# Designed miniproteins, single chains, continued (2): the designs that were tried, part 76

Each design is a single chain, and the fold is of that chain. pLDDT is the mean over its residues in the fold that is shown.

## One batch from the design tools (miniprotein)

Design m6628
Fold by ESMFold2-Fast:
Structure m6628 (fold): chain A 85 residues (1-85)
Amino acid sequence: GTATVTMEAIGPDGKVVTVTITVDATTGKAYVSDPSIAKDVAPVVTKVELTEDENELKFTVRAVGYDKATNKSVFSEPKTVTVKL
């Protein structure tokens, strides 16, 4: 299956942008759902684990944007999302 998680990331103008990330249990991959945001913000899957109580996968994801004013990559706080197999 697939699931979505909504996060806040830093856009190229240094402002907070709301990002929807889709995770796919079949591929183990994540992607930014909006193509207009996907050019500036990327998902990072930091952990994938099988839950012991259910046949589900738990994804830990961050969003990374690039702040042009500081010349630094900015990582969001991690969020978890669970997807049924």
Scores: mean pLDDT 79

Design m6629
Fold by ESMFold2-Fast:
Structure m6629 (fold): chain A 82 residues (1-82)
Amino acid sequence: MTVAEAEPKLEAAGMFSGAAVGSDVIPTSRPGGTGQPAKLPDLTEYLAANADKDIAELIDFLIEKAKVPQEIADAIARALEA
């Protein structure tokens, strides 16, 4: 699947523009505020620049460049496969 094909699923998960981050699909924080807050990147520029790339490159970007925890990246991959 390409990044462009994944965009609607990322939007449903609240990851498309950084304006509304997190959803019931991908938890970016825990109720009660234990541990560090998980911050998702603004994906607008990435999606525009990498629309024709494979989803695996998006996951690599989230881990390596955006410093998203592996657990969050795995949750995103799972949401995209569903």
Scores: mean pLDDT 58

Design m6630
Fold by ESMFold2-Fast:
Structure m6630 (fold): chain A 88 residues (1-88)
Amino acid sequence: SSLESAYKTLELFEEELGGERVEEVRRAIELLLEAVENGKPADEELRAARRVVEETLLRIQKLYGREPDAATLAAARAALEAALAARE
């Protein structure tokens, strides 16, 4: 449910992020969560995935100053930060 909510939130930013970027972030989140679930050690692929999520998070943070709906931006940020922090 939380993962589905994250994907729906990313879809709302497709115009700002670009469809290719949304797909890239969705795949990166999937890889990071799967790695945590399976106890996979960090490799080049996981580091690349983390970088994609972090760069997208920074882009969303920049949108905060321009968007009227701060709640939607906060939800997108929280979803991406949860993927990065999915070590709990």
Scores: mean pLDDT 63

Design m6631
Fold by ESMFold2-Fast:
Structure m6631 (fold): chain A 91 residues (1-91)
Amino acid sequence: MLTEEQKAAIRKVAESYVGDKIDDPEFRAKILAAIEKVEKEGAKEASKEEMEKLGKNFTPIITAAQYVRAENNLPAIEEKEKTGIALEIMK
């Protein structure tokens, strides 16, 4: 679980990437659905080519997802799941 200080830091970074969308219920629901799907179905094997496609969008998306997860008092997203969650959110 992230500390309150870490949650505040992540929120600031997420807002810099997605602005007011961080408070958008539809955007938050999409993130939560993506996390649930990856947890239920398992993360796909992430290739380096998939990471390159995510590139500039990976950090914004995962930062927003980490913040939404932290607000719901869920543990931080594991490294192995990050690419799967980001790919699902980008669909």
Scores: mean pLDDT 72

Design m6632
Fold by ESMFold2-Fast:
Structure m6632 (fold): chain A 58 residues (1-58)
Amino acid sequence: STKKLSEMTEEEKQVLKAKWKSEIEEYKEELSTTTDTEKEIALKLSIIGDEEDLKLLE
């Protein structure tokens, strides 16, 4: 089972935050080069999801 964000330690939150920031950067790079509409939508949704999750970490 996955831990809820509120149950995570500060160290675990920092590791997860760094991972999500790296993933957002990768998605943004891929988004800048994609010509596939379905892939563009999927990447935009992934970025939004990760950004919203990142906001929950404070």
Scores: mean pLDDT 77

Design m6633
Fold by ESMFold2-Fast:
Structure m6633 (fold): chain A 91 residues (1-91)
Amino acid sequence: MKVKVVGETLKNPVLYVQGGGREGAEAGAEELRKLGVESTVGVVGDTGIVKGSKDLTGEQAAEVARAAALAGPEGSVATVIGDGGYAVAEK
């Protein structure tokens, strides 16, 4: 799996799981829960969307993106976007 991170701190983080749907979104939300971050989960088409309640470090965003992409089917792309950076994981 390819993982790329830009930025040290991501404010107002939003996870998008293209092709991962609800399974990818829920995996990302569970990873956020382990970090003590509350989140809201939604799905639009095949894309899972998770909004985190707290800032993430780039490393934390990378782990969230990785967990979300791994839970999706082959070709799923999970991106955490925040003010100050992003993390992308491709399955």
Scores: mean pLDDT 87

Design m6634
Fold by ESMFold2-Fast:
Structure m6634 (fold): chain A 64 residues (1-64)
Amino acid sequence: MRLRVRAPEENLEAVRQALENIAKDPRVTVTQEGDEFLVESDDPVIAQAIKRELEELGAEVEEI
């Protein structure tokens, strides 16, 4: 499952720190594409948990 993540400037630092912690999980790949991040995981439960966490931090998350 793949997630596209966009954070408004006021939340960017919190979202970036969360993504750095998420990227420590070997089941998850985090890639930066300009002003957006891509998060990939083969586990839909992990992907949904990540989506919820990032949305709680004020990020916009789209499933792609």
Scores: mean pLDDT 82

Design m6635
Fold by ESMFold2-Fast:
Structure m6635 (fold): chain A 61 residues (1-61)
Amino acid sequence: SEEDLEILEREGVRLAIELGREPTTEELVARLRKQGHLALAERLEKLGAPTVGAAARALRA
């Protein structure tokens, strides 16, 4: 859970810098799958959160 949140925050920030805007959950899911974080990507997809911030809050709750 903590490790998943760390990965989510790290990759979310990197993607935001790359895009020049806040990434969507769908964009982050695609990146996580490409990097081999398949279980975390599946969890984010099932949450249906519109933003990475919303997904992180849901994972903490």
Scores: mean pLDDT 78

Design m6636
Fold by ESMFold2-Fast:
Structure m6636 (fold): chain A 73 residues (1-73)
Amino acid sequence: EPSEWFRMFDLDGDGVIDREEFRRLLLASRRGAAPPSEEEVEAALREMDKDGDGVVDEEEFEAFVRQFGLENA
């Protein structure tokens, strides 16, 4: 569930996920497979980060999780 995953990575309780936490999420989704490249992480984060503050809001996070099928994987 995206909301529960969001809480797992939102260590500060700020309601956002930074780049490093986002990268870890992608790695968790691809356990055993080739890890996502740093380029892929940056591209995804840039696409989600409309404000340019370097973090991902819950709404953007849910969209990303659905896009990559993390919730169903």
Scores: mean pLDDT 64

Design m6637
Fold by ESMFold2-Fast:
Structure m6637 (fold): chain A 72 residues (1-72)
Amino acid sequence: SEREKEAQEGMDAMAEAATRGPEAFLEAGLKTAKKIGLEEEGKKAVEALRKDPEALQRALDLYRAAYARRTA
């Protein structure tokens, strides 16, 4: 339950960070990965998104939509 709460908090932080831009989103994603013990996987995901602007934009759009629903 504690790990589940930390993962949810991390996803919420990523959703808010997505509204501030791609760099803030990627930084929040890496911090979340470190907190839940998936730092290596998080680094690989960030590098993959940096190399694929389309995938990064899709991720930003999804997290921005999640934030909008939460703040409505």
Scores: mean pLDDT 82

Design m6638
Fold by ESMFold2-Fast:
Structure m6638 (fold): chain A 72 residues (1-72)
Amino acid sequence: SLAEKIEKLIEKYKNNDFTDEDFEEANRIYSELVGEPVLPKTEENKKKIIDWIKSIAKVIENGRATVAELAA
């Protein structure tokens, strides 16, 4: 499920185990959720996707949403 994919990406990010393949998967998920095309592979866009993962992790940690809610 989309929620399981997001949870996996957050865990990999927290463990400093976030690979280029994980970035590509995160970029696809971000694109699906915001309704925009997949971002070009630039350092700026890599940072944007990582910052997005950080933001969703913070929302979950603060109890303001679950992964399932963010994936809906």
Scores: mean pLDDT 77

Design m6639
Fold by ESMFold2-Fast:
Structure m6639 (fold): chain A 100 residues (1-100)
Amino acid sequence: SERDKILEEMEKIIKELAELAKKSKDKEIQRLLTEMAKYIYAAAQLLSERASIEEQREALKKIKEIVKKAKEAAENGDLEKMKESLREMRELYSELVQKL
């Protein structure tokens, strides 16, 4: 189903962040990537239980944009940009909790 495809994409993102964290030589970047994965996991649970398909697609698009920035920051060892990406993810999660 469309819902299953969205959930699978979120699960794939979580796995990719976990693998990137394992490969990271910077302990702080590793922690930030791990924390981001936890927020995406929590968001996926909330979205699967309470969101329409359109709301799930919109949230997935935003998650993908934030994760893309986070991956680029991690590759460059840019701790400040990693922290910004995590703040954006926390804000998105907070919005979803309030909306759903």
Scores: mean pLDDT 88

Design m6640
Fold by ESMFold2-Fast:
Structure m6640 (fold): chain A 78 residues (1-78)
Amino acid sequence: AEEAYQKGLEAFKAGDYETAIKHFTEAAKQGYAKAWAELAYAYAKAGRHKEAADFARKAQELGVASEDFVRLMEAAAK
């Protein structure tokens, strides 16, 4: 889980959002709650605003993202 999360962060910092999405998805599926918030942000950077809003809500439910973060992602999806 942690290795996938770190690989996601490295890809995100490099601007490779598709690779970041792949690694954050692996980390999130392995139960790494923080990866859901990073996944939302990576989808937003990739221009996939609907998925970003969905993942932001999941991150909020898990206590790893704020309501303001969810509102920002939902606004971009409209």
Scores: mean pLDDT 81

Design m6641
Fold by ESMFold2-Fast:
Structure m6641 (fold): chain A 97 residues (1-97)
Amino acid sequence: SSKKEEEEKIKEKINELLKKRREIQETEDEEKALLETLKIYIEILELVLNNPSLTEEREFLLALKEPLEKALKNSDLYTEEQVKLIKEALELLKKLE
């Protein structure tokens, strides 16, 4: 069905984004790697919010909530830009629940 085909395309996009995240973690410094990783997770969160049938992807993303909440409690360890992106990701995660 066309709906199933669209869902498969979105899953492929999410897989490409997760591959990009893995590549970033191998080649970038820790500060830049975290910023780019947060940007990728925000993009994936927006894709899943717009496609609520992606239940497996939703469960995967919800697993990010506890680490990000812990990071916010220790915000002094992060840059202002990192904290901003963590807050943005957490607001999207709240909408996903």
Scores: mean pLDDT 83

Design m6642
Fold by ESMFold2-Fast:
Structure m6642 (fold): chain A 71 residues (1-71)
Amino acid sequence: MLSPVQQKALQHELLEGLKQLSPEQREALLKELEDKGLIEVDEDGNVTVLARTLEEAREIGRLLRKYLEQA
């Protein structure tokens, strides 16, 4: 299980990464993460990280890197 410090660090890393992507890339990444149950996006576009394990955290990091490499 992720500690509160690890969860906060992961949330920060994801949000900073999203700022480096185009709007189209952000939408695609957020949809893929939401489809995997790793995040939740509300009607205002606020992102909540749902990852609870190191494996889920690694999956978020892997997908973020994949999209950043395409930018």
Scores: mean pLDDT 80

Design m6643
Fold by ESMFold2-Fast:
Structure m6643 (fold): chain A 90 residues (1-90)
Amino acid sequence: SMKEEMKALLDEVYAALLEINKAKGGDRDFQKQLEEEKQKTLEIIEKGNWEELERLAEEGNLMAKVALYFKKFGKEELKKLIKDTLESKL
């Protein structure tokens, strides 16, 4: 389902952002914030409340912004964004 694909792609983005954070010395506050943002976003996706997802993104939740990117542009565009981000570390 779209929800399952969105959750899987959020896991990939979350992993990539944690790798970037580690490469830059590991900011614990950023890591905690990102983890909280991910949990809140996943809960909203599970409920299927897209209006709440939009509000969460407007509040600055990075994971919610990624989920909206998937909703607007689809799986292939988000996969390209993730791949390009990971390949730039070679």
Scores: mean pLDDT 78

Design m6644
Fold by ESMFold2-Fast:
Structure m6644 (fold): chain A 92 residues (1-92)
Amino acid sequence: MEEELRKFLKEVHERIKKGAKPEEILELLSETTGVERELLEKAFEMGYHGDEALARELEALMAAEPDEAKRLGLHAAVAYGAAVRKREEALE
């Protein structure tokens, strides 16, 4: 469980050093957790924009998801969206 998160964080760190775009990171997340990329993009957008209605929709989806790896993938996409927004603020 923790090993999957460590692997993801290492690969994200390496790809970011090489100038990876959010689309590439979300593809890596999809490959690692089995979550459909479209759903990860939705989770990313919620984290990036802070949309309350979208957050509620994603909470319902995560509550209905029996696969722990898929739930972790959705949480990671949300956190990554928020992190990208913070990075953009820091570049100003």
Scores: mean pLDDT 72

Design m6645
Fold by ESMFold2-Fast:
Structure m6645 (fold): chain A 99 residues (1-99)
Amino acid sequence: MADQLAKQQQLEQKRKQLAREITLELIYGMFRALTGSEEVAELVRRAWEGDPEAARKAADLLEPTHPEAAEKLREGADNNDPPSGVSAALDILLKEWAK
C-alpha cells in the first residue's frame, strides 16, 4: 500500500509537469504566431510563470502594434497576477487575427 501510494504520487507529479510544459509551449507558440516575435513569446511564457517584469517588457514591445494586448499584460503585472494578463492579451490578439 505505501509503495503503491508513492508511485501514484510520482505519476501525478509527472502528469502535472507535462501539463505545465505543454501549456508553456502552447503560449509560446501562439504568441510567436500572432505577434511574429520570439522575444515577445519568450517574455509572455515567463509572465505565465509569474514574472511581472517579463509581462511589462512584453507590453512595451507590443504597444506600437497591439496596444490593447499590451495594456492587458500591464494590468496583470500591476495586479500581481501576470498569468491573467497573458490570457487577456491572447484573447485580444486572437480576436484581432480573426478579423
Scores: mean pLDDT 83

Design m6646
Fold by ESMFold2-Fast:
Structure m6646 (fold): chain A 120 residues (1-120)
Amino acid sequence: SKEDLLADLEVIIDKAKTVLKNIDKFSEEEIWEKLRELLGRLQSVLAKVYNIEIPEELRVTSESSDEEVIKGLEYLISKIEDEELRELLEKLIEAIKNKDYVKALETLIEMAELLKKKVE
């Protein structure tokens, strides 16, 4: 439902902001694990909003490798025609490739906030 999508987006935004605020208190491995979990949640929301079927092997989880995350996000880019969302997805992929978790979290928040406005 629309209410469930908005609730999921709010949780993603709040959790990502909490990680950024406390980034010095987490190990790099913990930050990446939390980021991958949030990316999996965002992928699920995007799939529901745009009626995209994600193959099981492309579903992002906290246990996904960076390569698996990148493939999952590239799949979304291939299915989404919204230019602003495509640019944010490309920015997110670049941040992950560069191991820039701060940039990745900031981009994830920006994307989730944009999606919230589109769903409302």
Scores: mean pLDDT 87

Design m6647
Fold by ESMFold2-Fast:
Structure m6647 (fold): chain A 87 residues (1-87)
Amino acid sequence: SMEDKLEAIVKETTERLKELVDEGKVSEEQADEAEMAIYVLAQEYASGRITEEQVRAYLDQLIAKYEKTAPEVAKVIRETQERILAA
């Protein structure tokens, strides 16, 4: 189902963000903030509360937030966006 696909994408994204923290590339705070935002967006999308266009727009805003401060987080979010929109 779409819900199962989105749950898997969120889990894999969380694991990738944890790896970046473990490697010292990003802070735990930056990873936790990105994880929470992606989790909430995925839940809202799976429930039909937000559209595909809204998911794209919200993730674009999140990418822009991290692009200069945590570029590795921005990269993970961009790849996650592509996977969510393909689900």
Scores: mean pLDDT 86

Design m6648
Fold by ESMFold2-Fast:
Structure m6648 (fold): chain A 67 residues (1-67)
Amino acid sequence: SSKEKQEELRKEAEKKWKSMSEEEKKELLERFRELAEKEGLELPPEEEWDQAFLAYIAQLIAEEKKK
């Protein structure tokens, strides 16, 4: 059920992203930029940012669920 887990995490990430305030989204973007710069990663084009942020949020949700 890896497909079901991926779908569930993506849904939770989308729900969280939509529930975030503009201020929270701005802070997340800044954090994401700092992380990418530290790791020497290129930021994807703006059209792909939603996918990148959803993946990042899904990772954060998965980590929270470990508790």
Scores: mean pLDDT 72

Design m6649
Fold by ESMFold2-Fast:
Structure m6649 (fold): chain A 74 residues (1-74)
Amino acid sequence: AEEFAKGLKLVEELYEAAQSNDPNKEERIEKILKELADLFGPSALDYALRTLKLAGVSEENIKLVEKAAEKVRK
């Protein structure tokens, strides 16, 4: 229950990172995904990806997040 608020904040940060013009956004995305997976397990990565798609993140940025998630799953 308390972890829910932390998860929402991480997904919001992920959305902002994915939509940013930051040259380090790929590294930021990977770090956020690692934190999500560490706290909530690998299913949190699939949840985050689905949430970003529903929020209207571009296909290009979704592919970037998917690539980072693959590295995190290892």
Scores: mean pLDDT 79

Design m6650
Fold by ESMFold2-Fast:
Structure m6650 (fold): chain A 100 residues (1-100)
Amino acid sequence: SLEKLRKELEELGLEQETIDILLEASKEPDSQKAALKAIVELMKKLGIPEKVIEEFVEAVESGKPLSEEVREALKEIYRYLAEHSKPEYREEIERVIASL
């Protein structure tokens, strides 16, 4: 349920704005589309340039490889999530950053 997800995200120590973005994205029944919506809204929140966001969406939808600029933007998203989450989740997020 959305209420259960809200509590889980609050337990991670995320900011209210980030929680609202993730909850809105979770209304998408396709998990891949939900993840894409969440990442796009987080990119906008963090001030990632519109051109980089457009390149990310095009790459995901067309199966093209991610540009270096898109990979750096994704690393910024994950660093933001790591800094705004509880210490026990940071190691997993750092591992994702290292794989990009």
Scores: mean pLDDT 75

Design m6651
Fold by ESMFold2-Fast:
Structure m6651 (fold): chain A 86 residues (1-86)
Amino acid sequence: MKEKVEELKKRLDEERDLAIQLGRDAGPSAADIVMDRAVKEANEAAEKYPEYKEEILKHASDARQRVRDEVARITEERLNAAKAAK
């Protein structure tokens, strides 16, 4: 059971990295789609492994926040680079 929770955390980290990449390439909406799916899977796993519920949900929440922060930063850097190039 603990190994399944660690596998889920690893998958959430991989989905986070994918969401950041898609957010960079296709914009924030693409990142949100990936993270909405990942959070749904985390919620289902939290119900299946209730003793790890807080740990799973915190990891998913932290991953989602990190995606939002990174995508916002990339968007802002691109806007600033466009202004500097003028």
Scores: mean pLDDT 81

Design m6652
Fold by ESMFold2-Fast:
Structure m6652 (fold): chain A 75 residues (1-75)
Amino acid sequence: SMEEIRAQIEAALAHALAGLDAMAERGVSDAELEERMAGILAEFEELKKKYPQAAELIDRARAELEARVAEILAA
């Protein structure tokens, strides 16, 4: 159902954000952070292929991830 798909996307986003924040706290290089981000974005593209009906939700999650990485890199 769309409800289950939404919950899956929200859980994936929360997990990805927590992982990026944890990497930033450990002081990993910008290159390592960007590599992790590339992997996360690839996983979200696969979700979008599997659930095209949730494309808008996935695009919003992607934008939130990109904004968080930009904030971390600017610090």
Scores: mean pLDDT 85

Design m6653
Fold by ESMFold2-Fast:
Structure m6653 (fold): chain A 78 residues (1-78)
Amino acid sequence: GEEIVKQLAEAIRNGDFEKAVELIRKNKDNPALMEPLKKVFDLDPSKGDPVEKAITAIRHLAELDEGFRELVAEQILK
């Protein structure tokens, strides 16, 4: 439910990308998590596995500044 989305957003804010990846893998069939991720990372389901694309996007956040991570977390919570 909504708590999974909050846990993901908190992991991203804190730079805990391994926890963020684990949450995505464990909740890949949960639309409450996957639908926000599809919108935030512009994941096209026709262009391959949206779970692996979301994980790639999360790992890319490790190379970006804290402000960008906060913006992504805010978008996931909307």
Scores: mean pLDDT 73

Design m6654
Fold by ESMFold2-Fast:
Structure m6654 (fold): chain A 83 residues (1-83)
Amino acid sequence: SELFKKAAKALALDYARSQGNEELRKVIEEDDEKAVEIFSLQVNIDLYEALLSVLRKRGADPETIAELEKKIQELRNKLEELV
């Protein structure tokens, strides 16, 4: 959907600007395909960080915490590869 791609790019740009990530902003502006991928990675990072925060408060087991931290780091590494 063209509407989805435009919305995803706009949200990815807003996020990159809010983080002060100038390099990420340039990539998003120059490549619409990467913009959608970056948006998906940003949304997934935020989701897993929210889950991690809740599970830490609830005293979840260390293995589950470690798996979520690893997943967040893998997503962050993928985001860095796109810059």
Scores: mean pLDDT 86

Design m6655
Fold by ESMFold2-Fast:
Structure m6655 (fold): chain A 66 residues (1-66)
Amino acid sequence: VDALRGKTLAEAHRYLVEEYSVPSDVAARLLRLTGRSLDETVDDALLARVEAYLATWVPGPPEVRG
């Protein structure tokens, strides 16, 4: 998760969606994008929240529905 240090909120959101396959709305809530500028940097509190979430996040492959 060190890759998120110093990134903007927009870049952190993109990183979570692309690298960890976190749903876009979940990533937005994790980063608390509501009421914040997308060009603000990830602070230590947001980084800690993301790290705690990812420690319990088990990305399974999507269910094959045929």
Scores: mean pLDDT 70

Design m6656
Fold by ESMFold2-Fast:
Structure m6656 (fold): chain A 69 residues (1-69)
Amino acid sequence: MDEEVAEALGLIYGAIASKIDDLEEVREFLKRVAPRLKELSETALKAFFDAVSTNPKFKEVIEEVKKEL
């Protein structure tokens, strides 16, 4: 996968996640999407978590999901 395409995918899914209001819905979304992005590219996964972390209320959920990867 091209690095630019991988980064774009991570950013797109991260932007979607950042607009979810419910913490449990975010946790479910991250647990579903993060492993798939990891399978595609480390660049995609990093871009994804960076985009999601723009919302500070998701910090704990992000750390939890990272531990499960």
Scores: mean pLDDT 80

Design m6657
Fold by ESMFold2-Fast:
Structure m6657 (fold): chain A 68 residues (1-68)
Amino acid sequence: SMREKIDELEAELRKLIAEAVARGENPADNPQVQAKLTELIDLAIESGDPEDIARAVELVREVQRANA
């Protein structure tokens, strides 16, 4: 289902972000983070579920925070 895809993408993104931060790298510069974040945002908008949208926003904030 769409929800299962969103759950999987969120889990993958959180791992990639944590790995990038642990390496002292900006997660925003990671091509896999960029691709999966874009896919997550698209799916969240497509779902229209406020919870899914909130999850996508939180991950965008995490990526942006690591860049600052």
Scores: mean pLDDT 82

Design m6658
Fold by ESMFold2-Fast:
Structure m6658 (fold): chain A 76 residues (1-76)
Amino acid sequence: DVAEAAERAALEGGARRAGEAAERGAREAGGDELTAEMAEGAAAMAAGMALTAGADEREAAELAARAARRAAEGAA
């Protein structure tokens, strides 16, 4: 129970922070609202999947950054 709660908190917190960072970065770079939203969603999904698969925080962040960049390129 405690271990499951800790794992969920790490997965949810990590994925959410990655998404928020990607959205903020896209907006600061002058991207369209759609680009920012797609970058946020892609980053959060990639980070969540990576963490669920057992990747560490750094690997999850790298995958989130790549997903965000790919989504932004696809939207632009």
Scores: mean pLDDT 68

Design m6659
Fold by ESMFold2-Fast:
Formats: C-alpha cells, structure tokens, sequence
Structure m6659 (fold): chain A 70 residues (1-70)
C-alpha cells in the first residue's frame, strides 16, 4: 500500500517527510498511481545519498507520471 511504502521512506529519510507527503498529495490531485510513485521514491531514496538528487529524481518521475495520467 502507498501508506506502508511512504512510512518506509520517512523512516529512512525523516528530513523528507513533508516533501514526501506533499508529493503524494500532488499525485492524488492529478490521478497518478500513488503506489507506483511511492515504490519509485523508495528506490530513489535507497540508491541516492544526496537529498537534492532524491528531490530532483522524484519530481522528474512525478512529472512524467502526470503527463501519462488519463
């Protein structure tokens, strides 16, 4: 579920909690699959140590998902 994956991300990177919650909120507004987005965010957080890189990759992925949302 989106909530379980979100909690895993926040546990790994507590400083990103507000960012993660806002990204999920935006995803819901645009009809994006929040579970797919959360899974990708978790992957990014596990692979990247730099917070700026995590933010940039997350925003880029969200933008691409929004463009594909019907």
Amino acid sequence: STSEIREKIIKLRPELSSFVNKVIEVAKKFGVDTTELAKKMLEIVEEEDDIVEIINKTINFLDEMIKKAE
Scores: mean pLDDT 84

Design m6660
Fold by ESMFold2-Fast:
Structure m6660 (fold): chain A 60 residues (1-60)
Amino acid sequence: SRDEISRRIRELMAEQARIVLTRLGLMLDGKLTPEMEEQAQRQLDALDSEIARLIEQRRS
């Protein structure tokens, strides 16, 4: 249902926020490596793609 899709989108958005905040914390502590940055960006890109797919599915 559209409500189930909307709930899933919110869950994925919360996961994006968690990754962003974790990366920021590591950056502020001087512990963020280039490899960690690339890994976090890959995870964020994957979540963004899944969210976009679910938004399109909800419209259909």
Scores: mean pLDDT 88

Design m6661
Fold by ESMFold2-Fast:
Structure m6661 (fold): chain A 90 residues (1-90)
Amino acid sequence: SEEARREAEESLERLLELGKKLGVGEKVEPLIEEAREHLRRGDYEGAFRHVREASLIVIEEGRKKGDEESVREVEELLRRAHRALLELKK
């Protein structure tokens, strides 16, 4: 689905923005790039593994800084990315 692919890509872009905002962009960017490569190859499970790893880094930093809003946004992005990638797998 074109819509599911767009949703997955938008989620990856927003996750990277949140990582940069929280000062962990250098750790998150390679994981987002790997997720995009897996997505391009149709390896949706591989893509999600990298999205999950990037999300955990951003959540950890958000919690450390007391940024509960960013933590909640990352958790929602992770759920949305998971749903989009499952839809693409069908």
Scores: mean pLDDT 87

Design m6662
Fold by ESMFold2-Fast:
Structure m6662 (fold): chain A 77 residues (1-77)
Amino acid sequence: MTLEELRAYLERILPRIHELLPEAAELVSKIFGKKLEPREFSVEEMLDMALNFKETDDHYVLAAALSLVGQEEAAEE
């Protein structure tokens, strides 16, 4: 996947990511025993996080949200 392809993908799923951020933050909070609040990410922030993965709460919340989007798209039903 190129940088341009990744950006286009993130732009397409951005509204769905924002809808799922509260659920993703709650899931990560339960897994890690932390209290995390949902935050909206810009496409540029998500792109940077995808390219420069770090072990931060924001990266885990984004990863969880992306996983939820992927599950919805893969399931279809």
Scores: mean pLDDT 74

